# Ledger of designs, part 44: designed miniproteins, single chains, continued (3)

Each design is a single chain, and the fold is of that chain. pLDDT is the mean over its residues in the fold that is shown.

## One batch from the design tools (miniprotein)

Design m9606
Fold by ESMFold2-Fast:
Structure m9606 (fold): chain A 71 residues (1-71)
Amino acid sequence: GGLEAAEAAAKEAAERGGGEGLAGPSVGGTIMGVLVDGRLAGAGFIPDDADEETIRRTAEAMAEGARRYKA
């Protein structure tokens, strides 16, 4: 489901950014995030009807945020 895909994408983003990935359900979609040193470095929202490409693009944005935060 969307939550599992979001968790996988958040984990990938975290690995690329050097942090920790998380995902949680929300109204109409899933919230994704990356923590660096216990702090939120990047976050995104994907609608319930989002395709794989949308999820990946959101994960890329979060990975970039995490990289900038850690640098």
Scores: mean pLDDT 72

Design m9607
Fold by ESMFold2-Fast:
Structure m9607 (fold): chain A 92 residues (1-92)
Amino acid sequence: SSISKAFAEALEKLSEKYSGKDKEALLEASRKAREGDIEGALKILAEGISPEKLLEVATEIAKSVLDNSPDEDLLEAIGLTLRMIGLALDGV
């Protein structure tokens, strides 16, 4: 899926800006996203990213996924974006 690929690439690129547990969570989430396991990737982010960073992470991933999704996949990309934002808000 183009969305799974965009999500995985966004997670991997963002991991370069983090260290320790946050970086490990982003890399493991990227791995799950590459397998097409978006639910597993989101669970890893919820459990592995520090709460104070989760909104920043969710926002950057959402922007990257929307930017790298073709028009036919925009509804799916918007759905993932809303789920990422919901994840960050519930983590606070």
Scores: mean pLDDT 78

Design m9608
Fold by ESMFold2-Fast:
Structure m9608 (fold): chain A 85 residues (1-85)
Amino acid sequence: AAAEALRHALAGLAALRDEADAALAAGVPEEEVNERARARAEALAAEVARMLGLADGSPAAVAEALRAAYAANPEAARAVLAALQ
């Protein structure tokens, strides 16, 4: 659960960055890119919150929950990061 949620969060953040970079390269105004990125980050946080069973889907609550999960098991965090490389 927590390892899958972290993989999903990291993959989603990478996709958000790629989408933002592509939009900026295509000449989309920075303000519009920032609005899209915020909406996408909120949607991603809600998805990760569902995976973790959280009632609060805010990015801050999701980040706190993931940090707390991996503070208890840093080896699991290292294994997830290694699997992404």
Scores: mean pLDDT 72

Design m9609
Fold by ESMFold2-Fast:
Structure m9609 (fold): chain A 78 residues (1-78)
Amino acid sequence: MAEELLKKAREALEKGDYEKAVEYFRQMIEEAKDNLKLVAEAYELLAQAYSKMGDTEKAREAFKKALEYRQKLEELEK
């Protein structure tokens, strides 16, 4: 379940295990692909994880994805 992956990913972020957090967020995105809110949240946290790892380009790409999904969510809920 995507919410369980989110919990595991957040725990990994708190422990500083950024590589493991990235894996959990990617799995969450795959499982929650039709849930735009969860996908947007996963990309926001994925960007944070990549940023803490020093992977600026991947962090930027994840932030861009988060904004795209946030925009789609707002258009659908409007």
Scores: mean pLDDT 79

Design m9610
Fold by ESMFold2-Fast:
Structure m9610 (fold): chain A 59 residues (1-59)
Amino acid sequence: NAEELLAEGQRLYAQGRLDEALEKFREALRLLKEQLGPEHPLVQLAENGIEIVEEEQKA
């Protein structure tokens, strides 16, 4: 489910596995938008996760 994908993304990010973390957050975002709509707090959490990982990849 989407919450498990968010948790997996967070674990992968903590391990420095940025590409895999980004993939999990993007999949969670897709499911959460479909189920809860784009304004839901969990959607914003997934979007923030993606942004953080993308910023880390630039460094």
Scores: mean pLDDT 83

Design m9611
Fold by ESMFold2-Fast:
Structure m9611 (fold): chain A 57 residues (1-57)
Amino acid sequence: SMAEEESRIAQRKAEEQERRKRFDELVKTKPIDEAGREVYREMQRRLEERRKEALKK
């Protein structure tokens, strides 16, 4: 059963890593505030799509 917990944690960490990596890439060429806005905007858009689906399970 430890495999289940490890799988959940791994997926959560992978998501966090992806966001951080994207932010780091953007910060290379853009100001921190602009990079943050871009990442946040895209996240919000995807979150809205997911919320629509999650509402029905």
Scores: mean pLDDT 74

Design m9612
Fold by ESMFold2-Fast:
Structure m9612 (fold): chain A 70 residues (1-70)
Amino acid sequence: MSPEERLERLEEEFERHRAELSPEVAQLLRAEIEYARRMIEEGAPEEVVMEELERLERYFREALEAERAA
């Protein structure tokens, strides 16, 4: 899967679960997703972008778990 495809899947998952997140967490995740998009647009190395996407995916899952536990 390319960085673009992975980012698209993350954006789809984020939108699907957006209502489950607090406004603060949703705003932060949206900013991080936009940052990852800029990295791709600026031609950052694929491995660096994939590492950032992995970190973002982990943060997103942890945020969802925390919101569901509250």
Scores: mean pLDDT 82

Design m9613
Fold by ESMFold2-Fast:
Structure m9613 (fold): chain A 75 residues (1-75)
Amino acid sequence: SMEELIKKRNELADKAYELRKSGAPKEEIDRVNIEIKEIEAKLSGNSYLRTQVEIDRALLEGEEKAAELAEKRSK
């Protein structure tokens, strides 16, 4: 429901604030921000925002995979 999406969005916003306050890695903060944008896209029905969220998620996953492979190569 819309109320559940709003609740989840607010919980994720609080989590993002806590992560920034604690100095969490940028990648972890970026993951939470992408989830917030995904919920906002669902609430607004904005197809542009949905596509942008898909792009942002793919870029983050690509960066995480590249980092994993780089670590594997260094060992």
Scores: mean pLDDT 81

Design m9614
Fold by ESMFold2-Fast:
Structure m9614 (fold): chain A 55 residues (1-55)
Amino acid sequence: AAALAERARGAREAAASLGDEEALRWATQAYEHAKAGDVEAARRWLARASELLGA
């Protein structure tokens, strides 16, 4: 959970720096699910954010 929240925060910062609103939305969802303890949902949202940020 903590590691996923840290990765989601990193993805949010990257998305904000790039001006990618969709990636920012996905990363925010990953962070919220990680905080709620929904590790599986957090991973899915983080994967989507990573796809948008890494192409």
Scores: mean pLDDT 78

Design m9615
Fold by ESMFold2-Fast:
Structure m9615 (fold): chain A 115 residues (1-115)
Amino acid sequence: SELQELLWKLQETWSEMLMEISRLVEEKASPEEIIKVIREGQKKLDALIQQIMSLLSPEVQAEVEKLWKEYQEKIEKMIEAIEAGDMESARKYLGEAQAVMGKLVVLLRAELAAR
């Protein structure tokens, strides 16, 4: 199904972004390079979420929009922490963003199973 393909692509895109961030941190890349990867990843993820939402009922769309907004707020806090050189807070906000993404994936898998 189209929802299944988009959900797989969402998870793949998220995983690839995390692996690239991890690589840049290990290589001691600049904050600017790390933030660029995060922002490019967010653009790709947002496009996928918009496509996924177009396939959902209004009730499920509202729940996805709420989780996606919460996720985006955590990512912006992570970016602010990276810009400030606060890597401890950046890791905390990344963990919180991962938890929200996990909830979103569980919701979308439940929707897929109900079809």
Scores: mean pLDDT 90

Design m9616
Fold by ESMFold2-Fast:
Structure m9616 (fold): chain A 60 residues (1-60)
Amino acid sequence: MSAEELVKKARELLEELKKNPKNIELIHELVLLLIELSQDPSLQEVAKQLEKELREIVSK
């Protein structure tokens, strides 16, 4: 997948996680996507923003 496709997928999974914040499978998939995004220096800012949003959802 392109970087843009990975970011889009992560955004879509975050929206699904907001509906079911205790879905371990969704959390796992999001963590793997964030790890992949964080390996690209050009995507580090986006990865940090997505990680922050994930933490906010899970911390509720």
Scores: mean pLDDT 79

Design m9617
Fold by ESMFold2-Fast:
Structure m9617 (fold): chain A 85 residues (1-85)
Amino acid sequence: SAEEIVKAAKDHIEALQKAETVEKQVGAALGVIGEIEEAKLKKDLEALKEIKKLTEEAAKKAKDPFVKSLLEKIAEGAEKAIESL
């Protein structure tokens, strides 16, 4: 469901923010991307908009430049998914 996709994306974003290694950061980022692709396949515009909002908010708060860059690229991916619907 939309709620399950958004919850999973939020959990991955929180994991990305807490991750202390590049491997864990990339793994968490891939998790968010997977939820964006699932929302896109289901044509769930509301879920995509919420994921974009969550990733943009997380990027603004991110102190690690690599984590910030990953979140910004994920937000761009969510926007492109929205534009493709």
Scores: mean pLDDT 88

Design m9618
Fold by ESMFold2-Fast:
Structure m9618 (fold): chain A 59 residues (1-59)
Amino acid sequence: GAAAEALAEEAGKQIAAETDQEKRNEIGRAASEQLVALGLSPDEADRLLTRAVIRAGGG
C-alpha cells in the first residue's frame, strides 16, 4: 500500500546516502520491521526495500 511504499522509499534514500555499512544495516532492519508491522511478509518487505534502495541510487 501507499504507506509501505512511502516508508520503503524514505528508508531507501537514507540507505543509498549512508556510507557506513553498520548504519545501512540498522536502517534496513528497522524499515523491514516497520513494513512487516504494516502487513508485509519479511520477504515482501526485503524486496520492496531493495527496490527502493536501487531507485534512490539512480538504478
Scores: mean pLDDT 82

Design m9619
Fold by ESMFold2-Fast:
Structure m9619 (fold): chain A 67 residues (1-67)
Amino acid sequence: MAMYIEEAEKAAEEVKEEAIKMGLSEEEAEDIADHFLYLVLELKLSIEEAKEIALELAKMQLESRKA
């Protein structure tokens, strides 16, 4: 259990960094990373699936922010 949670948290950190690189603020990127963790922990999605969804949300958030 701890090993899987640690892997998910590491992936969440990568998602956060990727969202920041896309132009999101640190706060916005943290929200995206939190959503990723909820997808993995609450909905039991794979890390790969949750990462794809989280990054798509980051892209939508960036588009909304610039609009």
Scores: mean pLDDT 78

Design m9620
Fold by ESMFold2-Fast:
Structure m9620 (fold): chain A 70 residues (1-70)
Amino acid sequence: SEAEEYLKKGKEAFAAGDYKKAAEYYQKAIELATDPKIKAEAARLLAAALGRIGKPSEAEEYLKKAQELS
């Protein structure tokens, strides 16, 4: 699915240290995901990327969203 493709791109960007780009890909994965499990995974990964770029408030919001979906 498109959501899974964006998750893969996000993970690749995160591994490369491009946390800003990873966050953008994870946001796209959340938008496109129909499966709550994929959406929850994308939200957790987005929170991690947001933490790395110094956005702890946004990271906390996505962690809450992931918990609600799990």
Scores: mean pLDDT 87

Design m9621
Fold by ESMFold2-Fast:
Structure m9621 (fold): chain A 99 residues (1-99)
Amino acid sequence: NAEEYYKKGLELAKKGKLEEAIEYYKEAIKLDPKYAEAYYNLGLILYELGKIEESIEALEKAIKLDPKYAEAWRNLGGLLKLLGKEEEAEPYFKKAEKL
């Protein structure tokens, strides 16, 4: 099921097998397209691999599926700040604090 693929992805990510973790998160998403946690962790791994644009897209999807996902708001704000978009990042940090 989706949860089993997601958990295997987490185990692989902890072992530094980032590309394999991505494959398992994508399978979890195929089985459950509303799996906000899988999109969130996919975003984190994409960032570690330097795929910034894809990371932002995954984190935005996580927020859309779960607007109360404080860590997704915080990490997307952090990425915007790293890209020099500090003014755009501020509302994301404020949203995370209120959740």
Scores: mean pLDDT 88

Design m9622
Fold by ESMFold2-Fast:
Structure m9622 (fold): chain A 63 residues (1-63)
Amino acid sequence: GPTVARATQTVAALDADHLSLTAGDVVELLAPDPANPDWVVARSLATGDTGLVPTSFLTVLAG
């Protein structure tokens, strides 16, 4: 099933391929970035936007 995570910090997109998130936003994890394992492709459940986000700003939800 889909893996979901919560943003622990507010992050502003610095590039067109990056995802902007507010602390507390829930995202669906789609795929690791093959170019950089410290980043993941995620979809915001609030906006539907898809983009790259650092994994260090996300906490995977257990329930």
Scores: mean pLDDT 79

Design m9623
Fold by ESMFold2-Fast:
Structure m9623 (fold): chain A 120 residues (1-120)
Amino acid sequence: MIELTESGGGTFKEGSSVRLSSKISGPVESLDLVAWYRQKPGEPLKFVASLNMKTGKKYFGEEAQGRFSISYDKEKKTFYLDMKDLKVEDTATYYSVAVGVVDGVTRVVFGEGVEVTVVE
């Protein structure tokens, strides 16, 4: 069973940078994809970034392109969302996601969410 433990949320000043972390517990080799989604107040859940765990291929949502990066540290079994030049519009709850196959069944695991508030 895969579990995700998130950290790095908080209140940040506009123009700063932040790293969100999601530590993976369980068999990482069963994972096909890790991703970050976010939900802004009053908006639906939106895709931010993903990393293919088999190929290393990365994909980004429209708002994340150019400012955000996704990476994985194999030693720490932790994947990251690095956000540069934070804007007030980046204020959201950020959810880490892991997708894999266990006993022939596709499983999707969400973290509990980390709140990021960006202030002027």
Scores: mean pLDDT 86

Design m9624
Fold by ESMFold2-Fast:
Structure m9624 (fold): chain A 60 residues (1-60)
Amino acid sequence: GRLSAGEALEIIKKGIKEKKFDEEVEKAIEDHAKDLAEAGGGSFEEAYKKAKEALLEELK
């Protein structure tokens, strides 16, 4: 199922802290990006891309 905004954000933060980009973190980014897009903050694709790129940069 879809994660709540709070659950998605906590999973993303955990991924950054643990320096992991796994399937759970990927899903959290996707669900968070959907929430941002639905709130009128732009397209889902742009939100997902930016969140994923920011996380991958933190993992380097």
Scores: mean pLDDT 71

Design m9625
Fold by ESMFold2-Fast:
Structure m9625 (fold): chain A 65 residues (1-65)
Amino acid sequence: MSRELRLRAEAGVYELAGAVYRLLGDLEGAIEHYEKAARLYEEAGDERGAEVARRRVEELREEAE
């Protein structure tokens, strides 16, 4: 597995974990996992994946306020 492919796979796992935490009502956990996913997508050069993850973080931060 290339570094890029590995980073995208790891980002996907964190994105799924973030969604699970959100469904459980753990907004802090969801934000942390989506932020990690966004960073991993950026490192992999997946700008779309990073954008989607960052948008989720923004939505959750608004809900947590």
Scores: mean pLDDT 82

Design m9626
Fold by ESMFold2-Fast:
Structure m9626 (fold): chain A 55 residues (1-55)
Amino acid sequence: SSRLKEQIERYKKNIKWLEEILKKNGASLTDKDIEAIKRSIENSKEQIRELEKIL
């Protein structure tokens, strides 16, 4: 469905944005913030995998 495809694309955009934050600002972030961002990326990747199974 178009809604599922749009949701997947939103997760992909979020992952890319968070990866850019780590790349550009990683040195200025706390270890706790880095861990939180990495968890958010992994959670978004898992959501994409689950949504792709039902497309």
Scores: mean pLDDT 85

Design m9627
Fold by ESMFold2-Fast:
Structure m9627 (fold): chain A 78 residues (1-78)
Amino acid sequence: MAAERLRALAEVLRSEGLPEVAELVDEFARALEAGDVEAAREKARELAETVGRLSPPEYSEQAREHVLALAEQAIAEA
């Protein structure tokens, strides 16, 4: 379920011309699907930091919070 939402986000990022960020989202989704909690956390942090650098500060904070919340929920369910 969380991985499916992340794949949808990756498609949006590709349509915005950010395929490198989309690839990070795909890697995060793969880590969640594999149950690799440590890899998922590291990829979530990397993704949130990358998105934070691309977006205005207010959007960066929201994106970071959203990605980390999804990662925490997926880990808690695993």
Scores: mean pLDDT 65

Design m9628
Fold by ESMFold2-Fast:
Structure m9628 (fold): chain A 96 residues (1-96)
Amino acid sequence: LAVALATLGGLLATLGGYLAVKAAKTKEGLAAGIAGAIAGAGGFFIAAKFGNGAEGGLAALSGGIAAVRGGLLGGSAGGLALGAAGAALGAAGAAL
């Protein structure tokens, strides 16, 4: 269960970060989107490849938060929504 939540959270955080990068109009928004995509992808791989839901979940939570920040800075509703969902699922995976 924790691995599944962390894997899905990492995937959503990565997509949120990607959408934040696409909407980025500032250097800060671009950096936040990139950080969200990288941390989300890291969470996905940690959970899916290494079976570590707790560490993968924490990485997905961090990526989701960065994607939300990037989405807010760039005005990307998709980046904000997917980042928030990724953060919530990552947190749930880490808590289990």
Scores: mean pLDDT 75

Design m9629
Fold by ESMFold2-Fast:
Structure m9629 (fold): chain A 98 residues (1-98)
Amino acid sequence: SPEEEERRRRIEEQRERFQKLLEQDAKTLSKEQIANIAQGLVITTENDEKLAEEVYKLALEVIANPEESVEAFREFLKENTSEPLYERLMGLLDIINA
């Protein structure tokens, strides 16, 4: 269906963007690109577009105000992501805090 084709196209575009970001040196990543990596980890691990969008928004909040947002982000991930995805996103959070 046209709706399914549009959904597949969005997921494919997100996966392609994620792959390009993984090829980039971590030292050259912008804060927005780090949030895009978090979004890509959700799409590639769980294929959940809504969860990916929410993680992207929360990652931007952590990047903007880490002191206030880090704990809320951790709690959200613990409740809403699988153990493998949680571990991958926590590893990314360590990069954000470094």
Scores: mean pLDDT 74

Design m9630
Fold by ESMFold2-Fast:
Structure m9630 (fold): chain A 73 residues (1-73)
Amino acid sequence: MEQERRELEQLREELVREARERHGLSDEQVRRLEEALREVIEGSLDQGFSLDDSKRLLRRAYRLFLESVRRRE
């Protein structure tokens, strides 16, 4: 339980750092991403998803967030 949460938080930190450093997200966008990823971690743990499934959900949420930021219509 503690180890799974720790690994998910580690991944969240890595994704947030990548968003800031490589994708140039604003402070507001980074804050929203941090909140969205925390929600995914809590939801996945509440549903009893495996660590691998939870990591997949985190990476997918991250990709969807980046796509929403990149799209300009």
Scores: mean pLDDT 81

Design m9631
Fold by ESMFold2-Fast:
Structure m9631 (fold): chain A 66 residues (1-66)
Amino acid sequence: IVALTNALAALLQANPNPSVAAVTAILQALGIPASVVAAAIAALQAKDPAPSPGRIALAALAAQEA
């Protein structure tokens, strides 16, 4: 988990606009289902049509924990 979290952090640092697909792939590798990631993206887009990849990752992690 720590290694995958570090990979996500490195992706966000190296590319401030990584694709949603790349973020989704890393989150799925962390054990977060694609449905949870999609729901987090949809919820964020209801408030902000262009949510940042970091915001998407945080929301998906929070949704998985809940």
Scores: mean pLDDT 63

Design m9632
Fold by ESMFold2-Fast:
Structure m9632 (fold): chain A 120 residues (1-120)
Amino acid sequence: MAERLREAARETAEKIMALPGVLGVEVRANEERIVIRVLARAPDEEELERLVRRIVETAEETLKDLIEGVESVAARKVAEGVYEIVITLRLKEPIPELAEMTTLARGLTPEGRAIEAALA
């Protein structure tokens, strides 16, 4: 179970990182949920909304067999033209091996790394 989730999380992270404006991605999971955090650049709210939609569609496609659906989607401005997007997904079946929130996949551009350092 956990192995299949790790493979799907890696594929999800790789596909999200390929989207225009994505600076970083982190896919984490616990027993009941998958949490995808995306750091992204968007020039305006319309492009942010389009990017959020594409990220959600990508996650639903790659994680289709593992999730019941999207529980929540939130986006917040963290710097000028830079947003943190958090997508929470409910697992179809609990994974007891992931009792604590565990990072399954991560991607980060050099620009994303610089922004994360400035935010921390």
Scores: mean pLDDT 84

Design m9633
Fold by ESMFold2-Fast:
Structure m9633 (fold): chain A 74 residues (1-74)
Amino acid sequence: SEALARARELAAAGVNREEDLLELTRLALEELGVSPELAEKILEGLRAMAAGDEERVAALQEELRPVAEALEAA
């Protein structure tokens, strides 16, 4: 697993795992077949939520609306 390999690299380098969690999440989403573009938008949403930026979260939810609608239709 690419995500697992990256996690091991970060641990070996002594890097803060909490700060690198978003990178591991991106790799995991890509391994699950989520497009890199969509994975990046999801990570932006997570960062905005952590920062308390409600306006940015709302903007990203609007941008991802077609994906949400497709999921509901399935």
Scores: mean pLDDT 64

Design m9634
Fold by ESMFold2-Fast:
Structure m9634 (fold): chain A 70 residues (1-70)
Amino acid sequence: MKEEAERHLQRGEELLAAGKPDEAVKHYERAIELDPDNAEAYLGLARAYAHQGKLTEAGKWADKAIELRA
């Protein structure tokens, strides 16, 4: 459900703000699983990977989010 996906997106944002990018990644992944067209979830995943220093992965997911917004 998109509503459940939004809850996971929100939880991911909270965890990322709390400095827990590893946990945030799991919630963003779940949000994408539930709503694969949600560009915000891909952007969240990209930001979480950037916080981990995984810039290649961050770029990959940011590009996916841009495609979905086009």
Scores: mean pLDDT 82

Design m9635
Fold by ESMFold2-Fast:
Structure m9635 (fold): chain A 72 residues (1-72)
Amino acid sequence: MSPEEIVLEAVRRLREGGHISEEEAREIEELVKNGDIVGALQKMSEAVARSGSPEGAAILLEAHRRIAEEGR
């Protein structure tokens, strides 16, 4: 999958699980649309940290791992 697809899938999972707000999800999706994958990952990290959710943290870590694999 592209880095964009990986981030959007992570945002979907985080939003559906209630680990981030709809506003945070929208901001991350806008960053992806603008090609700012690094900014999108940073915003996701901030949102997950506010939630304090271990499941949200696991989703975020999986997204980082998958992006790193695609860059090999």
Scores: mean pLDDT 82

Design m9636
Fold by ESMFold2-Fast:
Structure m9636 (fold): chain A 60 residues (1-60)
Amino acid sequence: SREEALARYLTERLGVSPEEAQRIAKKAAGLSDEEMIKLLVDEGFSEEEARRAVETARRA
């Protein structure tokens, strides 16, 4: 799922703990790509990191 792919990207590429990655991915569930980018930026990631994460999750 997109949520699983996002959580995996956050843990493997951005060094987020599995528990925090699951929390963020659950918040992102049902959001548009643009809304996901904004959520990730609000969580402390750069806009570039957020866009890469969303693109990866979309392809899963």
Scores: mean pLDDT 82

Design m9637
Fold by ESMFold2-Fast:
Structure m9637 (fold): chain A 61 residues (1-61)
Amino acid sequence: SEVVDKIIEYESKKMAEELGVPAETVRELIKKYGSGRGAVEALLAEGLISAERAEAVLAKI
């Protein structure tokens, strides 16, 4: 869906800025796990973001 792709692009850019990681990485993880929460949890598990940053972003979604 065109609308879904635009939403994923927007959310990926926003989350990437808050998390300090590339937007491409966030976009691929959202597609893989089906949610922004899943993407943040995956980034935290890989040690690419801090727990404090993950909690701050998860509190907004």
Scores: mean pLDDT 79

Design m9638
Fold by ESMFold2-Fast:
Structure m9638 (fold): chain A 70 residues (1-70)
Amino acid sequence: MERERYAIELKGIGGLVASERHDGALAQELIERADEVLGLPVEEARRILEEAEREVGVRTVAPAVAPPAA
């Protein structure tokens, strides 16, 4: 169940982004990628996960923007 594991990881990253950053657009993109990897070969799914991790990492390193109150 490698694709399912990668999809779960992507959803986890999306949830973190939605909760911590209140970035619904990025969270939605990550969830869509998670659904996409379920239809892709395991190697492609892994590459997508690694790219998403890099993107979230870059965002956390980038200048912080204070999230608005909910």
Scores: mean pLDDT 69

Design m9639
Fold by ESMFold2-Fast:
Structure m9639 (fold): chain A 66 residues (1-66)
Amino acid sequence: YYEKVFEERKKAAKEKSDQINKLDEEEGKRYLERVEEDLKAEWEAIQKFLNAEEESQRMLEELRNL
């Protein structure tokens, strides 16, 4: 799910960057870089959350058995 959403966002960002690039090549490039940085940070946060969720589930099972 998340991978598909991020791929669609990257595709949309590239299309928008291309439109901006027709008017100002430098702004188009800067826009794409900003979107890529934002997506990267968001993806890292999601990955950390998913990993923490699995670990939390295991810890909760251990606590219930105490």
Scores: mean pLDDT 73

Design m9640
Fold by ESMFold2-Fast:
Structure m9640 (fold): chain A 81 residues (1-81)
Amino acid sequence: MKEEVEKMIEAFEKAADILEKQGKSDLATLVYIASAILKRMVEEGKYEEALEDGKRLARIFSEQAEKEGVTEAAKLLREAS
């Protein structure tokens, strides 16, 4: 579970970087904030909650990234969900 959440956080950070490079700064910022929240949950030992919330956020952000034409970020986020 912890390893799965850590991989999800890595996917969020990579997706945020791609979104930022594509000029989607608002969405990149939201994805980055989400990764920071998940990191805090891991520090607090809330692995199950972090995984559930992370999967839900990954789905939402994947759909938005796809809508904005950033297929690479959408794919990374979808694979994390």
Scores: mean pLDDT 86

Design m9641
Fold by ESMFold2-Fast:
Structure m9641 (fold): chain A 57 residues (1-57)
Amino acid sequence: GKLTLSEKEKKAEEYAVLGHIYAAQGRLDEAIAAYEKALEIDPNYEVARKNLEKLKA
């Protein structure tokens, strides 16, 4: 179904949390993919963007 604005924000947060978990496990490719998914849902999600830039450095 279509997501509301609040549901989109929550879904972006869920993917960012997955990115944090994968990064903590050293699974960098999976962490990057999860953060990119969060940014696909909410392009202004600063936490995901900052972590993605850090992992690509």
Scores: mean pLDDT 80

Design m9642
Fold by ESMFold2-Fast:
Structure m9642 (fold): chain A 84 residues (1-84)
Amino acid sequence: MEEGIENLSLGLVLYSQGNYEEAVKYFEEAIKLFKKEIEKGDKSALPPLALALENLAKALEKLGKTEEAKKYREEAEKVKKEYE
């Protein structure tokens, strides 16, 4: 859980600095880590997973990857329905 949050936080910092390519890498790692926690039964990883997916989509959109961004936004909305 902590490693997932750390990667999410680093991605957010890089995004705020305009380093979208590096931000994508950290958001992708955060998503992998949160999905592993959910597979182990830790549903408290669902909100940070949704946040990581939303921010990955935003970074991809900044890079012109509109179709990939749409896919991750749709995944984030599905995750939100699990806990909202």
Scores: mean pLDDT 86

